# Designs tried in a protein design run: designed miniproteins, single chains, continued (5). Part 75

Each design is a single chain, and the fold is of that chain. pLDDT is the mean over its residues in the fold that is shown.

## One batch from the design tools (miniprotein)

Design m18767
Fold by ESMFold2-Fast:
Structure m18767 (fold): chain A 65 residues (1-65)
Amino acid sequence: EERIIEEVRRRGSLSADELAELIAKELGVPLKQARAAVQIALKMTGVRRVDVESARLAIEIAKQI
């Protein structure tokens, strides 16, 4: 989602919790599932901080849950 990616770009990074909240709101996904998607994306990208690539992956995973 463009709005989420714009926030990541503007702030340089978001916390995992902030990204999960934005995904839950924007996609209409339960917060618990959005948090799971963010954690999976961070693990797969090997990044401890949210960046554009991990945010895009988290959005894709959340859409499949």
Scores: mean pLDDT 78

Design m18768
Fold by ESMFold2-Fast:
Structure m18768 (fold): chain A 73 residues (1-73)
Amino acid sequence: SVDDILRKVLEIAKESLSLSKEKTMEALKKADELMREAGEAMRAAGIKSLTPEQQEILREAMEYAGEAYAKMA
């Protein structure tokens, strides 16, 4: 489900903060691939927008991903 994919993205984003630069890049790439899967799942199901709960999970995931990218700079 979209929910399961978003929660997995959040988990990967959180874990990326404790990894080496190379593994952080790989983890963030995997998270990006999962986000594409979430978009496809939404499109297939005719879902136009995320629920407020899903939006919050995505916001938190983006925040952790942003920190991971900043760490690599």
Scores: mean pLDDT 81

Design m18769
Fold by ESMFold2-Fast:
Structure m18769 (fold): chain A 66 residues (1-66)
Amino acid sequence: SSKEKKIKELHQKLLELIGQILREIGDEFEAELKGDSKKAEESKKRIEELKKKMDEISKELDKLKS
């Protein structure tokens, strides 16, 4: 059904966002290790933006499950 297809698409988007967040966390830690505070702050900002996108997708999934 269209509902199952939409749930699958949203789960795929969540997996992509999780992958991006993990890469940004790695970049943040590397920047901190190297003393690059600017790069670390940029990665933190990207992580927060990605978390907001995950929250929006989670809300869409909750609506589809109800």
Scores: mean pLDDT 86

Design m18770
Fold by ESMFold2-Fast:
Structure m18770 (fold): chain A 77 residues (1-77)
Amino acid sequence: MEEAGEELQRLLAELKAAALAGDREAAEAARERAIELVRENAEAAAKESADPLSPEEVAKRAEERLRALLEKLLAEA
């Protein structure tokens, strides 16, 4: 989980740098990679921890939280 968090932070830094540089294509690519990483890691964690929610639902919630966080970060920039 910690390693996945570090990779996510790296992708978010790439997204922010690309957005500041006006590189929309790179920013969108970094955003999609971050969303995919969060979804996959949340789904895997749910399967391993016998979460009462389905792995798909846990992944969806993680994706929604990430999207809200990205929107907030971009609004504050």
Scores: mean pLDDT 71

Design m18771
Fold by ESMFold2-Fast:
Structure m18771 (fold): chain A 81 residues (1-81)
Amino acid sequence: SEIEELRKLIREALEALKRGDEEGLKKVIEKLKELLPEVSREELETVISSPEALRGLQLAAEAGFSREELTRLIREYARRS
């Protein structure tokens, strides 16, 4: 399901950030863009560079947020950066 793939990608982004894996982050951004075409690459780059934003998204996904709610949250985090 899309929500399970989103959870996986958020976890992969957090792990790549901890390792300083720039290529891993780039791959996650491309996959997120495929799943969330309404979110710009720039918004995704902003959110992915923030451990706090990624952790917030992980908690929201685990709490049962929908794809649409997670998309809204991503855009909110991007605007606040």
Scores: mean pLDDT 82

Design m18772
Fold by ESMFold2-Fast:
Structure m18772 (fold): chain A 69 residues (1-69)
Amino acid sequence: MPKEALEAEITGALYVMKGQVYKLMGDLEGAAEAYRKAAEYFRKAAEISGDPRYLEAAEILEKEAEKLE
């Protein structure tokens, strides 16, 4: 895996954790923004790596962000 794809994956995972923390705190707007940022980074990882599992993760995160509206 290219370093750039790995860095995108790690950054995406950190935003998922941030979104989970905001959700637990009741900050639904902050959680939605964090999940959308995570989806952006997973889409970048998919584009670089060609691994469709990253696109699946991004779609799930975008749907989770929508549910917080």
Scores: mean pLDDT 84

Design m18773
Fold by ESMFold2-Fast:
Structure m18773 (fold): chain A 75 residues (1-75)
Amino acid sequence: PLSLYTKMLILNLKRLGIEEAAENLEKGVQAWIDGNYEEAAKYFEKALKTAREAGAPESIIRDIENFLKAAKKLA
């Protein structure tokens, strides 16, 4: 889940004006890099909620769901 495309996902959220989801994704990715998977899951969950409420494209929602599932498995 953590690869070059993570930066593209954050950029796409910013382009859509969903800044809160982008910020929560950035915090979740940082927590993941730090090995704090429980904290990463919390931030990814916040990002997912905000993206859904803002009506983000299904592809973006699926990508955030995949990050959340991966973080929960490692937590």
Scores: mean pLDDT 83

Design m18774
Fold by ESMFold2-Fast:
Structure m18774 (fold): chain A 62 residues (1-62)
Amino acid sequence: ISKEEALQAIERGKAFLEEQGAPQEALDELDRIAADLEAGKLSPEEAVKRAEEIVIRTLAAL
């Protein structure tokens, strides 16, 4: 998976959570993952995995 594909996946996850009425804290966590990916602190695969975990956790709490 490319960095661009990972960023698109994170953006899609964020948009989905926004539609579900997720708290701002969850959206901020996704923004942080995207920022860490852009800064080279996370691989694309790690960024997508962390983003998926946040989406699942947030949906389970709604």
Scores: mean pLDDT 83

Design m18775
Fold by ESMFold2-Fast:
Structure m18775 (fold): chain A 100 residues (1-100)
Amino acid sequence: MKVTVRGTSGETIDMKVTELPGKVVAEATFPPQTLSKGDLFSASVLAKTKKNKAKAIGDETMEVVFESEAEEGETVTATLRQTSEEPTEVTVKVVVEGEL
């Protein structure tokens, strides 16, 4: 499974993906100069199970904008916004949980 997130620079960053039964975890770390205030990142994951739900986790400088639900074969999406004018290193994690 490929999960990517797009940052401020227009750079697409591949997320580290860990697949478990009924759960997918995708994580990326952005360097301090990668993001600006108001920037959005969206991660999209293909749902492989039933009743999939996305949960977005960022640091204190990140705001969750959108978390979706999807059935098997559909795409689950999570979107976060940077709220800080001077972000340090930022880690973003998206967890997708579903029923097998």
Scores: mean pLDDT 70

Design m18776
Fold by ESMFold2-Fast:
Structure m18776 (fold): chain A 66 residues (1-66)
Amino acid sequence: GPGAEAARRAAEAAARGDAEAARKYSVLMSQHGSSGAAAGGWGNAEAPGAPAERARKTADLGSQAG
């Protein structure tokens, strides 16, 4: 589903060292539902635990802040 697609693109972008694109795709994944629940993308992903989630994605892929 769209959430899984966005997650894959986020990982690929971070692997390239493009943390900004990885963050954008992570936001899309949250809006559409990372589990593939595409219909559930309304409102709840607006501001849940914003700082930790982005940092986790970047760190998991070995990207380092310059």
Scores: mean pLDDT 58

Design m18777
Fold by ESMFold2-Fast:
Structure m18777 (fold): chain A 71 residues (1-71)
Amino acid sequence: DDARRAAALATDPALRAGIEEVAELEEEAKRAEAAGDLEKAKELRKRALELIAELNRRYPAEAAAVAEALE
């Protein structure tokens, strides 16, 4: 979807991999929520937020790309 397309456009392979991992966690959280596993969904979203914070810290100039991919 849009998040995965944004990740594919990132020039730094590590940044792109991080954005893809966040997108995967968000999709997995949505699937867990649809299955009624709210605890798993919460943990996955927490992990996604932790990765976003790490990416923002490591790649401050490209932080907007992560935010846009998850919008």
Scores: mean pLDDT 72

Design m18778
Fold by ESMFold2-Fast:
Structure m18778 (fold): chain A 66 residues (1-66)
Amino acid sequence: MQYRVTLTGSVPHRIGLVLRLIGEPHVEVTPAGEDTYLVTHSGSDAQAAAVLAELEADPDVRVERL
């Protein structure tokens, strides 16, 4: 599963989210532009859906499914 994440909000919040994702099992984070990252989840569909739902619930995160 792959999606594009654009981070808004404060600098500490953006840094915290990137570190959170880098620490997530089966997640690869690749820079893709200004405050924008490609997130690839190689785990189960349920695990990928849980991470996606967490990101979509954050009002300072914009998620585009690829």
Scores: mean pLDDT 79

Design m18779
Fold by ESMFold2-Fast:
Structure m18779 (fold): chain A 88 residues (1-88)
Amino acid sequence: MTEEEVKRIAEKSEAAVRETEARLDEELATLPEELRELVREALEEAIEKLRKAVEAARAGDYEAAYKYALEALQILADAGKEIDALLA
């Protein structure tokens, strides 16, 4: 796989994440303010974990990078579960 192919896959993955975020934003707008604040806090925490993942990857610590990335995804998944529980 070439660097160009890796870039293309990354761009598609980023597009998919943005599409999911747009859906989440629409749902957040209809939620009670208290829950909306909880989800917003989770998003901020996930972004911080992603920053740490990037820093670890730049340092060559791919194990730490992977761990932080998983933590970020878990935070987002937990927030999504709270929204789904309200809509179910």
Scores: mean pLDDT 68

Design m18780
Fold by ESMFold2-Fast:
Structure m18780 (fold): chain A 74 residues (1-74)
Amino acid sequence: MEEELRERIIRVLLEHGVPEEVARRAAESAVASADDPELAKRNVERTLLAAGVPEERAREAAEEVQRLVAEAQR
């Protein structure tokens, strides 16, 4: 489940134009926080912003990751 979730998150981030290395780092952080979708969203957004991803794109990508994490909990 965790590996499948990680792959889905990476795919979503790549679709939002996030560089592959940054997408991998953000996905690892999200999976580590998979018990808390809101925390996973915040961790992804912070990782993307720190890597220079534009604020609006980072928010959109992080929100989609939050949905995936919440879905994976049930």
Scores: mean pLDDT 82

Design m18781
Fold by ESMFold2-Fast:
Structure m18781 (fold): chain A 57 residues (1-57)
Amino acid sequence: GALHRRLLEAIGEILRAIGDLLDAEWNGGSEEEIEEARRRLEEAKKRLRELEKEEEA
C-alpha cells in the first residue's frame, strides 16, 4: 500500500543524509557543514519514526 512506499522514501532520505554526513567528514568539511548534515539526518529519522507510529495504529 501507500504506507510501504512512504517507508521506502523515508529510508532513502536517511541513506542520503548518511552519505552527505560521511562525505562532509571524510573530505574535511567545515564543522558547520557536518552539523547541518547531522540535523538533516535527525529530521529524516523523525519522519521515519512518525511513519512507524502510523503502521502501529
Scores: mean pLDDT 77

Design m18782
Fold by ESMFold2-Fast:
Structure m18782 (fold): chain A 80 residues (1-80)
Amino acid sequence: MMMLAVLELELAVLRALPEVDEEEIKRIEEQMVELLAEIYGIPKEEARKLLEEERFDLVSEAADLELKAFAKGEPIKKLK
């Protein structure tokens, strides 16, 4: 199980490395897309746009919601 916040940090670290692993970056981005789509209840296509447009404000909000839901054992509340 990977949290959005952990994936966001891993992506930043991988992008900062002198030898860029494009396959690993792509894999992490795909996992982030899946989690964003689940948390917001939106299609994966819209979740990909959030990453492409660097809407990290929304990504951070989703990560916080995931952490709060996990801590309480409750289902993730969808943002509208």
Scores: mean pLDDT 69

Design m18783
Fold by ESMFold2-Fast:
Structure m18783 (fold): chain A 68 residues (1-68)
Amino acid sequence: MEEAKKLLREAVNLYTQGKYEEAIKKFEEAIKLDPNNATAYLLLARVYEKLGDTEKAQEYFEKAKKLM
Protein backbone atom coordinates (compact mmCIF):
# COMPACT_ATOMS: atom_id res chain seq x y z
CA MET A 1 0.00 0.00 0.00
CA GLU A 2 1.52 3.31 -1.16
CA GLU A 3 0.08 5.31 1.76
CA ALA A 4 1.63 2.97 4.35
CA LYS A 5 5.01 3.26 2.59
CA LYS A 6 4.71 7.06 2.62
CA LEU A 7 4.00 7.03 6.37
CA LEU A 8 7.07 4.80 6.94
CA ARG A 9 9.29 7.26 5.04
CA GLU A 10 7.89 10.20 7.03
CA ALA A 11 8.41 8.31 10.31
CA VAL A 12 12.04 7.45 9.39
CA ASN A 13 12.72 11.11 8.52
CA LEU A 14 11.26 12.20 11.89
CA TYR A 15 13.36 9.54 13.66
CA THR A 16 16.58 10.77 12.03
CA GLN A 17 15.70 14.31 13.21
CA GLY A 18 15.26 13.06 16.81
CA LYS A 19 11.49 13.68 16.73
CA TYR A 20 10.71 10.33 18.34
CA GLU A 21 7.12 11.01 19.49
CA GLU A 22 6.10 12.21 16.00
CA ALA A 23 7.90 9.22 14.46
CA ILE A 24 5.92 6.85 16.74
CA LYS A 25 2.61 8.38 15.56
CA LYS A 26 3.54 7.88 11.89
CA PHE A 27 4.68 4.29 12.49
CA GLU A 28 1.41 3.57 14.34
CA GLU A 29 -0.56 5.00 11.38
CA ALA A 30 1.45 2.79 8.99
CA ILE A 31 0.74 -0.30 11.12
CA LYS A 32 -2.99 0.59 11.19
CA LEU A 33 -3.02 0.59 7.36
CA ASP A 34 -0.79 -2.51 7.03
CA PRO A 35 -0.83 -4.56 10.28
CA ASN A 36 1.35 -7.31 8.70
CA ASN A 37 4.26 -4.94 7.98
CA ALA A 38 7.10 -6.47 10.04
CA THR A 39 9.41 -3.56 9.09
CA ALA A 40 7.08 -1.00 10.70
CA TYR A 41 7.01 -2.97 13.99
CA LEU A 42 10.80 -3.37 13.95
CA LEU A 43 11.35 0.37 13.39
CA LEU A 44 8.80 1.24 16.10
CA ALA A 45 10.72 -1.06 18.49
CA ARG A 46 13.91 0.89 17.68
CA VAL A 47 12.21 4.22 18.45
CA TYR A 48 11.03 2.95 21.86
CA GLU A 49 14.58 1.67 22.51
CA LYS A 50 15.89 5.22 21.87
CA LEU A 51 13.33 6.56 24.37
CA GLY A 52 14.48 4.02 27.00
CA ASP A 53 11.15 2.17 26.96
CA THR A 54 12.66 -1.30 26.89
CA GLU A 55 9.33 -3.07 27.59
CA LYS A 56 7.56 -1.53 24.57
CA ALA A 57 10.69 -2.01 22.44
CA GLN A 58 10.69 -5.73 23.28
CA GLU A 59 6.92 -6.03 22.65
CA TYR A 60 7.14 -4.53 19.15
CA PHE A 61 10.32 -6.49 18.35
CA GLU A 62 8.46 -9.73 19.19
CA LYS A 63 5.52 -8.66 16.98
CA ALA A 64 7.92 -7.98 14.09
CA LYS A 65 9.63 -11.36 14.59
CA LYS A 66 6.29 -13.23 14.48
CA LEU A 67 5.48 -11.58 11.11
CA MET A 68 8.82 -12.57 9.54
Scores: mean pLDDT 82

Design m18784
Fold by ESMFold2-Fast:
Structure m18784 (fold): chain A 70 residues (1-70)
Amino acid sequence: SEAERLIEEGEELAREALEALAAGDVERAVRLYERALELAIRAAELQGDHALAEEARAKLPEVLARIRAL
């Protein structure tokens, strides 16, 4: 399904974000994590999991701020 593809793409982006962090590219890591979380929110909405979508939305600014602080 479309939601399954978004989940797979988001997991791929999250892996790339970790690699960017390990390489010291904080800006790239922030962009990749932001994109991964956006895809997770969209996938949750498509599946009717509003609780998961809300949780992901709530965590987004905290995760990005933490990465930027590195």
Scores: mean pLDDT 82

Design m18785
Fold by ESMFold2-Fast:
Structure m18785 (fold): chain A 61 residues (1-61)
Amino acid sequence: SAAEDIARAVELGREAHRLYQQGRLEEAAEKLREASRLFDRAGDPAAARVAYHEAERLLAQ
């Protein structure tokens, strides 16, 4: 369901934040990309774009 996809995307965002704090940038970016896909599937393109841009920013360091 959309609610389950949103909940999972939020948890992936939290995992990405923890990985970022550990310096694991590629893994953090992968979690954010998966969160972006889930937000998009749930019908939240604004949240999907935010997650995608955060992933791109991490990989550009």
Scores: mean pLDDT 89

Design m18786
Fold by ESMFold2-Fast:
Structure m18786 (fold): chain A 81 residues (1-81)
Amino acid sequence: MIEEVKKRVEEAMKKAGLEKYAPFLAESAGRIAEALKTDPQLAANLAVATAIRLIGMGLEEGKVDQAAKAAREFIKIVDEL
């Protein structure tokens, strides 16, 4: 379920001390999970767009290390979909 995927991302971000990324990454994970049902290419494109946005956020905040940690936790969840 999309809501379960969003909750997993939110809990993973909170556990890692990355709660600020939780709303964005949870929404992205939900969209990727929905796309994976019918359009793997769209799911891949959404994952790439999420990664680019996350890098941008880390650069803007001067927190590239935190953004990279958030990306690793996000990838673990998306890889299980």
Scores: mean pLDDT 80

Design m18787
Fold by ESMFold2-Fast:
Structure m18787 (fold): chain A 80 residues (1-80)
Amino acid sequence: MESLLKALEETARELIGATQYYAKQLLETGDEESKAKLQQLADVLEEMARFLRDIGGSEELAERTEEAAKQAREAIKQAE
């Protein structure tokens, strides 16, 4: 369980980083590919945060993961 939880937490951190990257690209360039990636990332991050809470993972990381999903959706809205 510890190894699985660690892998999931590391994946969540990587997805947060990817979200920050694509949000910047969308806001700077208006790139539709970045918008599509952010839409997918927002959905995945919301599911990841829920899963982390369900398995007793880090509440701090789950909260940061939800914040990243909200930031992705906000970037999409701002680019419209």
Scores: mean pLDDT 82

Design m18788
Fold by ESMFold2-Fast:
Structure m18788 (fold): chain A 62 residues (1-62)
Amino acid sequence: MEIIDTNKLSKEEIKKIIDEYAKQKGLTVGQKVALYLAASAGNAKIIKEGDKITIEIDFSSI
């Protein structure tokens, strides 16, 4: 299991990971855009377990 803070990733890396996650979960365009915005703000964590990707939104700043 690998946990990656999105604030440590480039915009290209964030986009690639979110596109793969959206493909795995069948997300709508709106859901994908919302995740991209949260990740670009540094308010998301990416959890990788082999080929499985999970994205968690960090609400601690609210």
Scores: mean pLDDT 73

Design m18789
Fold by ESMFold2-Fast:
Structure m18789 (fold): chain A 90 residues (1-90)
Amino acid sequence: SHMEALVDAFVEGLIAAGETREQAYDTAGALFYAIGHPAAPVAFEKAADLYEQEGNLEKAREWYRVGADAAERLGDHETAESLRAKAESL
């Protein structure tokens, strides 16, 4: 998606600056959230997906919940519910 492409482009810049991929998605999510951008829950979900792939289910749950909170605060209730369901399924 256009939103995902925006997140990925920003993340590649952070990785070039020395962050790990999961740290970069977290940093991108926090920055997008601070400016009220709808890319925030997308970035946090990608961070959670990476932790899940690494087998770190505790961090994956935490970041899915952070993404859900970001979506809720931005008024995206459907995305918030979806991300909470992902967190609870782990």
Scores: mean pLDDT 85

Design m18790
Fold by ESMFold2-Fast:
Structure m18790 (fold): chain A 64 residues (1-64)
Amino acid sequence: IEELRKKLDEASLNRDLEAFEEYLEKLREYRIKWAEENGIGTAEDVEASNERAVASLRAVLEAE
């Protein structure tokens, strides 16, 4: 889990959209479970958050 988070951060810093999406997807199940167990959000909230993160990185890449 921590290794996947580190790889996600590295992919973001390296502007590797493919790797970023891959690690974000691998972390999705864990993030959904954590959010639901802690009453912070639902699966839909996590998915919306992931969509925003991907869109944000894509926008940065397109602006450069």
Scores: mean pLDDT 74

Design m18791
Fold by ESMFold2-Fast:
Structure m18791 (fold): chain A 76 residues (1-76)
Amino acid sequence: KEELEKLLKELKEALKKGDKEKVLELSRKTAELLRRQGHTGAADAIEQSIKEAEKEGDPEMAGRNTIMVLETVLAK
């Protein structure tokens, strides 16, 4: 849980700074961590969002979607 909270904070900062490369990196790390923790559906949602963001050239979309998924997981 603490690792997910750290990723959420880092991802919000990367989005605020417009660091597109870091947003994608943190989104990928979040999906990997969620998959390792058994949150397979959440990981799949983030991975799909990353693919769409790369196709559309909007990495910030992947970051925003990753934040929403993380906040949902952490709210449990």
Scores: mean pLDDT 81

Design m18792
Fold by ESMFold2-Fast:
Structure m18792 (fold): chain A 65 residues (1-65)
Amino acid sequence: MEIKEVTVEENEKDPRARAVIERMEALSGRPLSEEVRKAIGTALRNAPEPVDLATLAANLAKYLK
C-alpha cells in the first residue's frame, strides 16, 4: 500500500473515503470542502491498520460542530 496524500479524485475511487465523506456530509447537512475531503482521504491512506469508518467519521464530526 502507498502512504501519501490523496486527491479528491482518488477519494472517489476509494470506497472507504467515499463512505466517510458521505457520512460527514450527512452530519453537517452541507457538502464538504475540497480540503476536508482531501484530509479524510489522506488520513485513511496513511492509516497503519484497517480503520473503523464509523469511528473515524464520528471523530472528524467534532470539527463540524
Scores: mean pLDDT 62

Design m18793
Fold by ESMFold2-Fast:
Structure m18793 (fold): chain A 98 residues (1-98)
Amino acid sequence: HMTPEEFRDRMLSELRKILEEAKKLYEEIQAAVAAGDIPRAMELVRKLNELLDRAEEIVQEAEKRGVLTPEMKELYREIVGLHDEAVARLQAALAAAQ
């Protein structure tokens, strides 16, 4: 049986882990785009989409349980920002390749 505080702390830990993975994927996306490896960049953006989906589910569940913190919201906003930047970078590379 998990307390609300234990659930909150676990979800916060998972969001921090997702942000670390998202930062790593963003670096790899930048490298793939710089190398002109558009298929690789597309695959990495797909993985980043999966991380964003997981982060959204965590935030929604935390809100539903009444344990959503300002730190969770900030971590989620950072993940969204990395995703938006990655998509914009991929779209610019696709436009330049045509």
Scores: mean pLDDT 88

Design m18794
Fold by ESMFold2-Fast:
Structure m18794 (fold): chain A 60 residues (1-60)
Amino acid sequence: MTVLTLNFDSKEEAERFAKVLEALDPSLKTTVEGNTLTIESDLSIERLIGLVLRAIGELL
């Protein structure tokens, strides 16, 4: 199991990012606590980073 934690400038940004990630891969478990997004997955860290980069691209 891979766990990745991302910090954002606002809770709204963290929630928006979580929604994009869930749309890209519904198997991801996302939790938003304040400005912090925690992603839990059975994917490798390399695959998870790839999804994060794709989500960043979708939000630009």
Scores: mean pLDDT 82

Design m18795
Fold by ESMFold2-Fast:
Structure m18795 (fold): chain A 119 residues (1-119)
Amino acid sequence: MITLTESGGGTYAEGGSVRLSEKISGPLENILSLSWFRQRPGEPPEFVAEIDIGGGVAYAPEVAGRATFSYDWEKSTSYLDLRDLRKEDTAVYYGVAVYIGEDGKGKVATGEGVEVTVV
């Protein structure tokens, strides 16, 4: 089973930057993609960024040019760097992993998330 643990939440200044981290536990060789999602107050969850096993990285238009998604294989940790923070970046940020379970079927793991407040 894959589990995700996020860190780096807190209160940040408008125009500043944040690094969010996601520690990944379990059989990493079974992961097909890693994504970051966010849920803004009173809004539905929205896609932020994804990296797949082919090395492709995709960003939502709202963060394109301000975001970098990276993965440290030795630490089994992904990072979401956001620059030029806006008040609209205030949200709970969480990871999503798509992986193959022991039964050979696709599975989804979702982290509990971290709160980011931009002031």
Scores: mean pLDDT 84

Design m18796
Fold by ESMFold2-Fast:
Structure m18796 (fold): chain A 63 residues (1-63)
Amino acid sequence: GLERLVRAGLELERLLRELREHEERGDWQGVARVLERIEEVLREIGGEADEELRRLLEEYRRR
C-alpha cells in the first residue's frame, strides 16, 4: 500500500546517499552491496508501485 511505498522511497533515498559516499571513497564493494539492497527494496514493493519508484530512482541517479 501507500505506506509501504513511502517507506521504500525513504529507504531508497538513504541508499542513494550511501551509494554516493561509497563512490566518493572508491569502495566498489560498498557500491555493489548498496545496489543489491536497492534491487531488493524494488522487488519487495512489486507491481505498479515498483515501476513508479524505479522511475523516481532513475531521476535521482541523474542528479
Scores: mean pLDDT 74

Design m18797
Fold by ESMFold2-Fast:
Structure m18797 (fold): chain A 79 residues (1-79)
Amino acid sequence: SELFEEVQKLEKEALEAAKRDPENAKAKTIALIEEAAKKLGLPKSVVDAAKRSLDMVPADQPVFQAISAVTSFGLEAAR
């Protein structure tokens, strides 16, 4: 599935970004999600759901913010 492959790529890239550059991890994760949504033709609601899930995780946990955002993106996109 193109969706499954894109979500796997997104998870890998977001986790790598969070580990390499934690200070900019939130912005990079959001940018990666927006690009994935654009590529897959997904509505703004999928991006908004991912952003909300990210913000539910404390800012000092960038890796868990990335996991939360990507998981929410994948679940909402698979509806």
Scores: mean pLDDT 85

Design m18798
Fold by ESMFold2-Fast:
Structure m18798 (fold): chain A 79 residues (1-79)
Amino acid sequence: APSKEEQKKKKYETLIGTIAGYEIAKERGEADEEMEKIYEKAKKELEELKKELGISEEEVKKELEEKKEEIKKELEKLK
């Protein structure tokens, strides 16, 4: 079984994806109230996990920007 730390890292990656996806959806005008609630919950969980895993604010911002860039590149291909 994966270690407790490995499980937290997987949850962290899921939260980054959720937050990045919502921010792109919001920029495109595709976000709804239910998605916003999920986003706010994910942000709170991410704040807790980053403290537990010793992940810096700089690392979180970098990973979010990289994930958002990936999503935007995929969307740009559809133009």
Scores: mean pLDDT 79

Design m18799
Fold by ESMFold2-Fast:
Structure m18799 (fold): chain A 95 residues (1-95)
Amino acid sequence: MAAEEARRAAEEAATPAARLGAEVAARGAEAAERAGDEEAAREAAEAARAAAEAGAAGDAAGEAGGAVRGIGAAVDAALAARKKGDEEAAELALR
C-alpha cells in the first residue's frame, strides 16, 4: 500500500535531508491511508520517492526541494484527514 511504499523510500534515501523529507511524506501517506483517502496517500508516497531521488542525485537544490515537497505532502494529507473527521490521522501527518 502507499504508506509502505513511502516508508521504503525513506529507508532507501541516500542522504539525511532526503531521508527526513521522505519520512515526513511517509507519515503523510500513513495518515491519508488511515483516513481512507487513497489519492492523498498516493500523492504523499510519490513525494517520498521524489525526496529520496533528489538525495540520490547529489543536487543540493534538488535535495532541499525534495524535503520541502515531502513536508507539503504531509500537510496536505493532514488537511485531507481533518476533512474526513480523523483528527488522529491528521496529528500523525504533522509529527
Scores: mean pLDDT 66

Design m18800
Fold by ESMFold2-Fast:
Structure m18800 (fold): chain A 83 residues (1-83)
Amino acid sequence: SEEAERLIREAERHIEQAQELLRQGDYEGALRHAKRALEAAMEALKVASKEDIPRVVGLALRAIGLMFEAGLGDPSLLPELYK
């Protein structure tokens, strides 16, 4: 659906932004965008076709990985990962 495609693109955009912010050492910004990517991926999962499920799950896992990388870069952010 157009809604699923839009949410997938939103998740991908936030993943790209989180990766760039991690590269810059902006761990708080990276965590914020990684969380938004996870939210978009979770919403995409609700409307995804069976064929899109692996892609959406992959995006969610990438977002979770980026959240952990941000927490490792700035451990003061670790409590924010589980909110």
Scores: mean pLDDT 87

Design m18801
Fold by ESMFold2-Fast:
Structure m18801 (fold): chain A 60 residues (1-60)
Amino acid sequence: SEEELNRDIEVGLAEIAVAIAKVNTKASKEEQIAFLERVRSKLTSPEAKALLDKAIEELK
């Protein structure tokens, strides 16, 4: 379904965002959290938001 495809795409985007944040060794923890929070604000899938919420909490 379109809803399932949207979920899978947004989960993939969330995973890519977390990977980008972790690889950017010049970014501060605060900058990484701010980036992930911006990505979260653009997503609608509860599953994608939960993945980003977990990553944000692990960075705090």
Scores: mean pLDDT 84

Design m18802
Fold by ESMFold2-Fast:
Structure m18802 (fold): chain A 56 residues (1-56)
Amino acid sequence: MITKEMAERIIARLERSPSREEALQGLENLFRGVDRSWFTPEALKLLEEYRERLLE
């Protein structure tokens, strides 16, 4: 299960991506590759908030 701590580490890793576009693609791949039920509510919220930030 992807916990809040794991989500924070995922975000930190994605922030080191060469571009925002690659970070966004990494997030999209995560959401497509992992069933939504495997995310804790806190983890899902953090990752969705990060996605919104990348889209700005």
Scores: mean pLDDT 82

Design m18803
Fold by ESMFold2-Fast:
Structure m18803 (fold): chain A 65 residues (1-65)
Amino acid sequence: SAMVKERVKKFEELGEKWVEAVRKSAEEYMLTADEDTRQEVEEVTRKQIEEIRRLTAEGIASLEA
C-alpha cells in the first residue's frame, strides 16, 4: 500500500540520518585521538552502524508484514 511505502521511506531516511550522526560524531572525536584510540573508535562505530542497519531492516520488515 502507499501508506506502507511512505512509512518505509521515512524509516529508511531516519536510519540513514542516525548512521550519518554516528559517523560525524566518531570523526570529530578521532580528530584529537591517538592511533590506538582511533582504531577502537572505528571498530565501535562500525558495530554501531551495523546495529542501526539491522534495526532499520527489522523495522522495515515489520512494516511490510
Scores: mean pLDDT 84

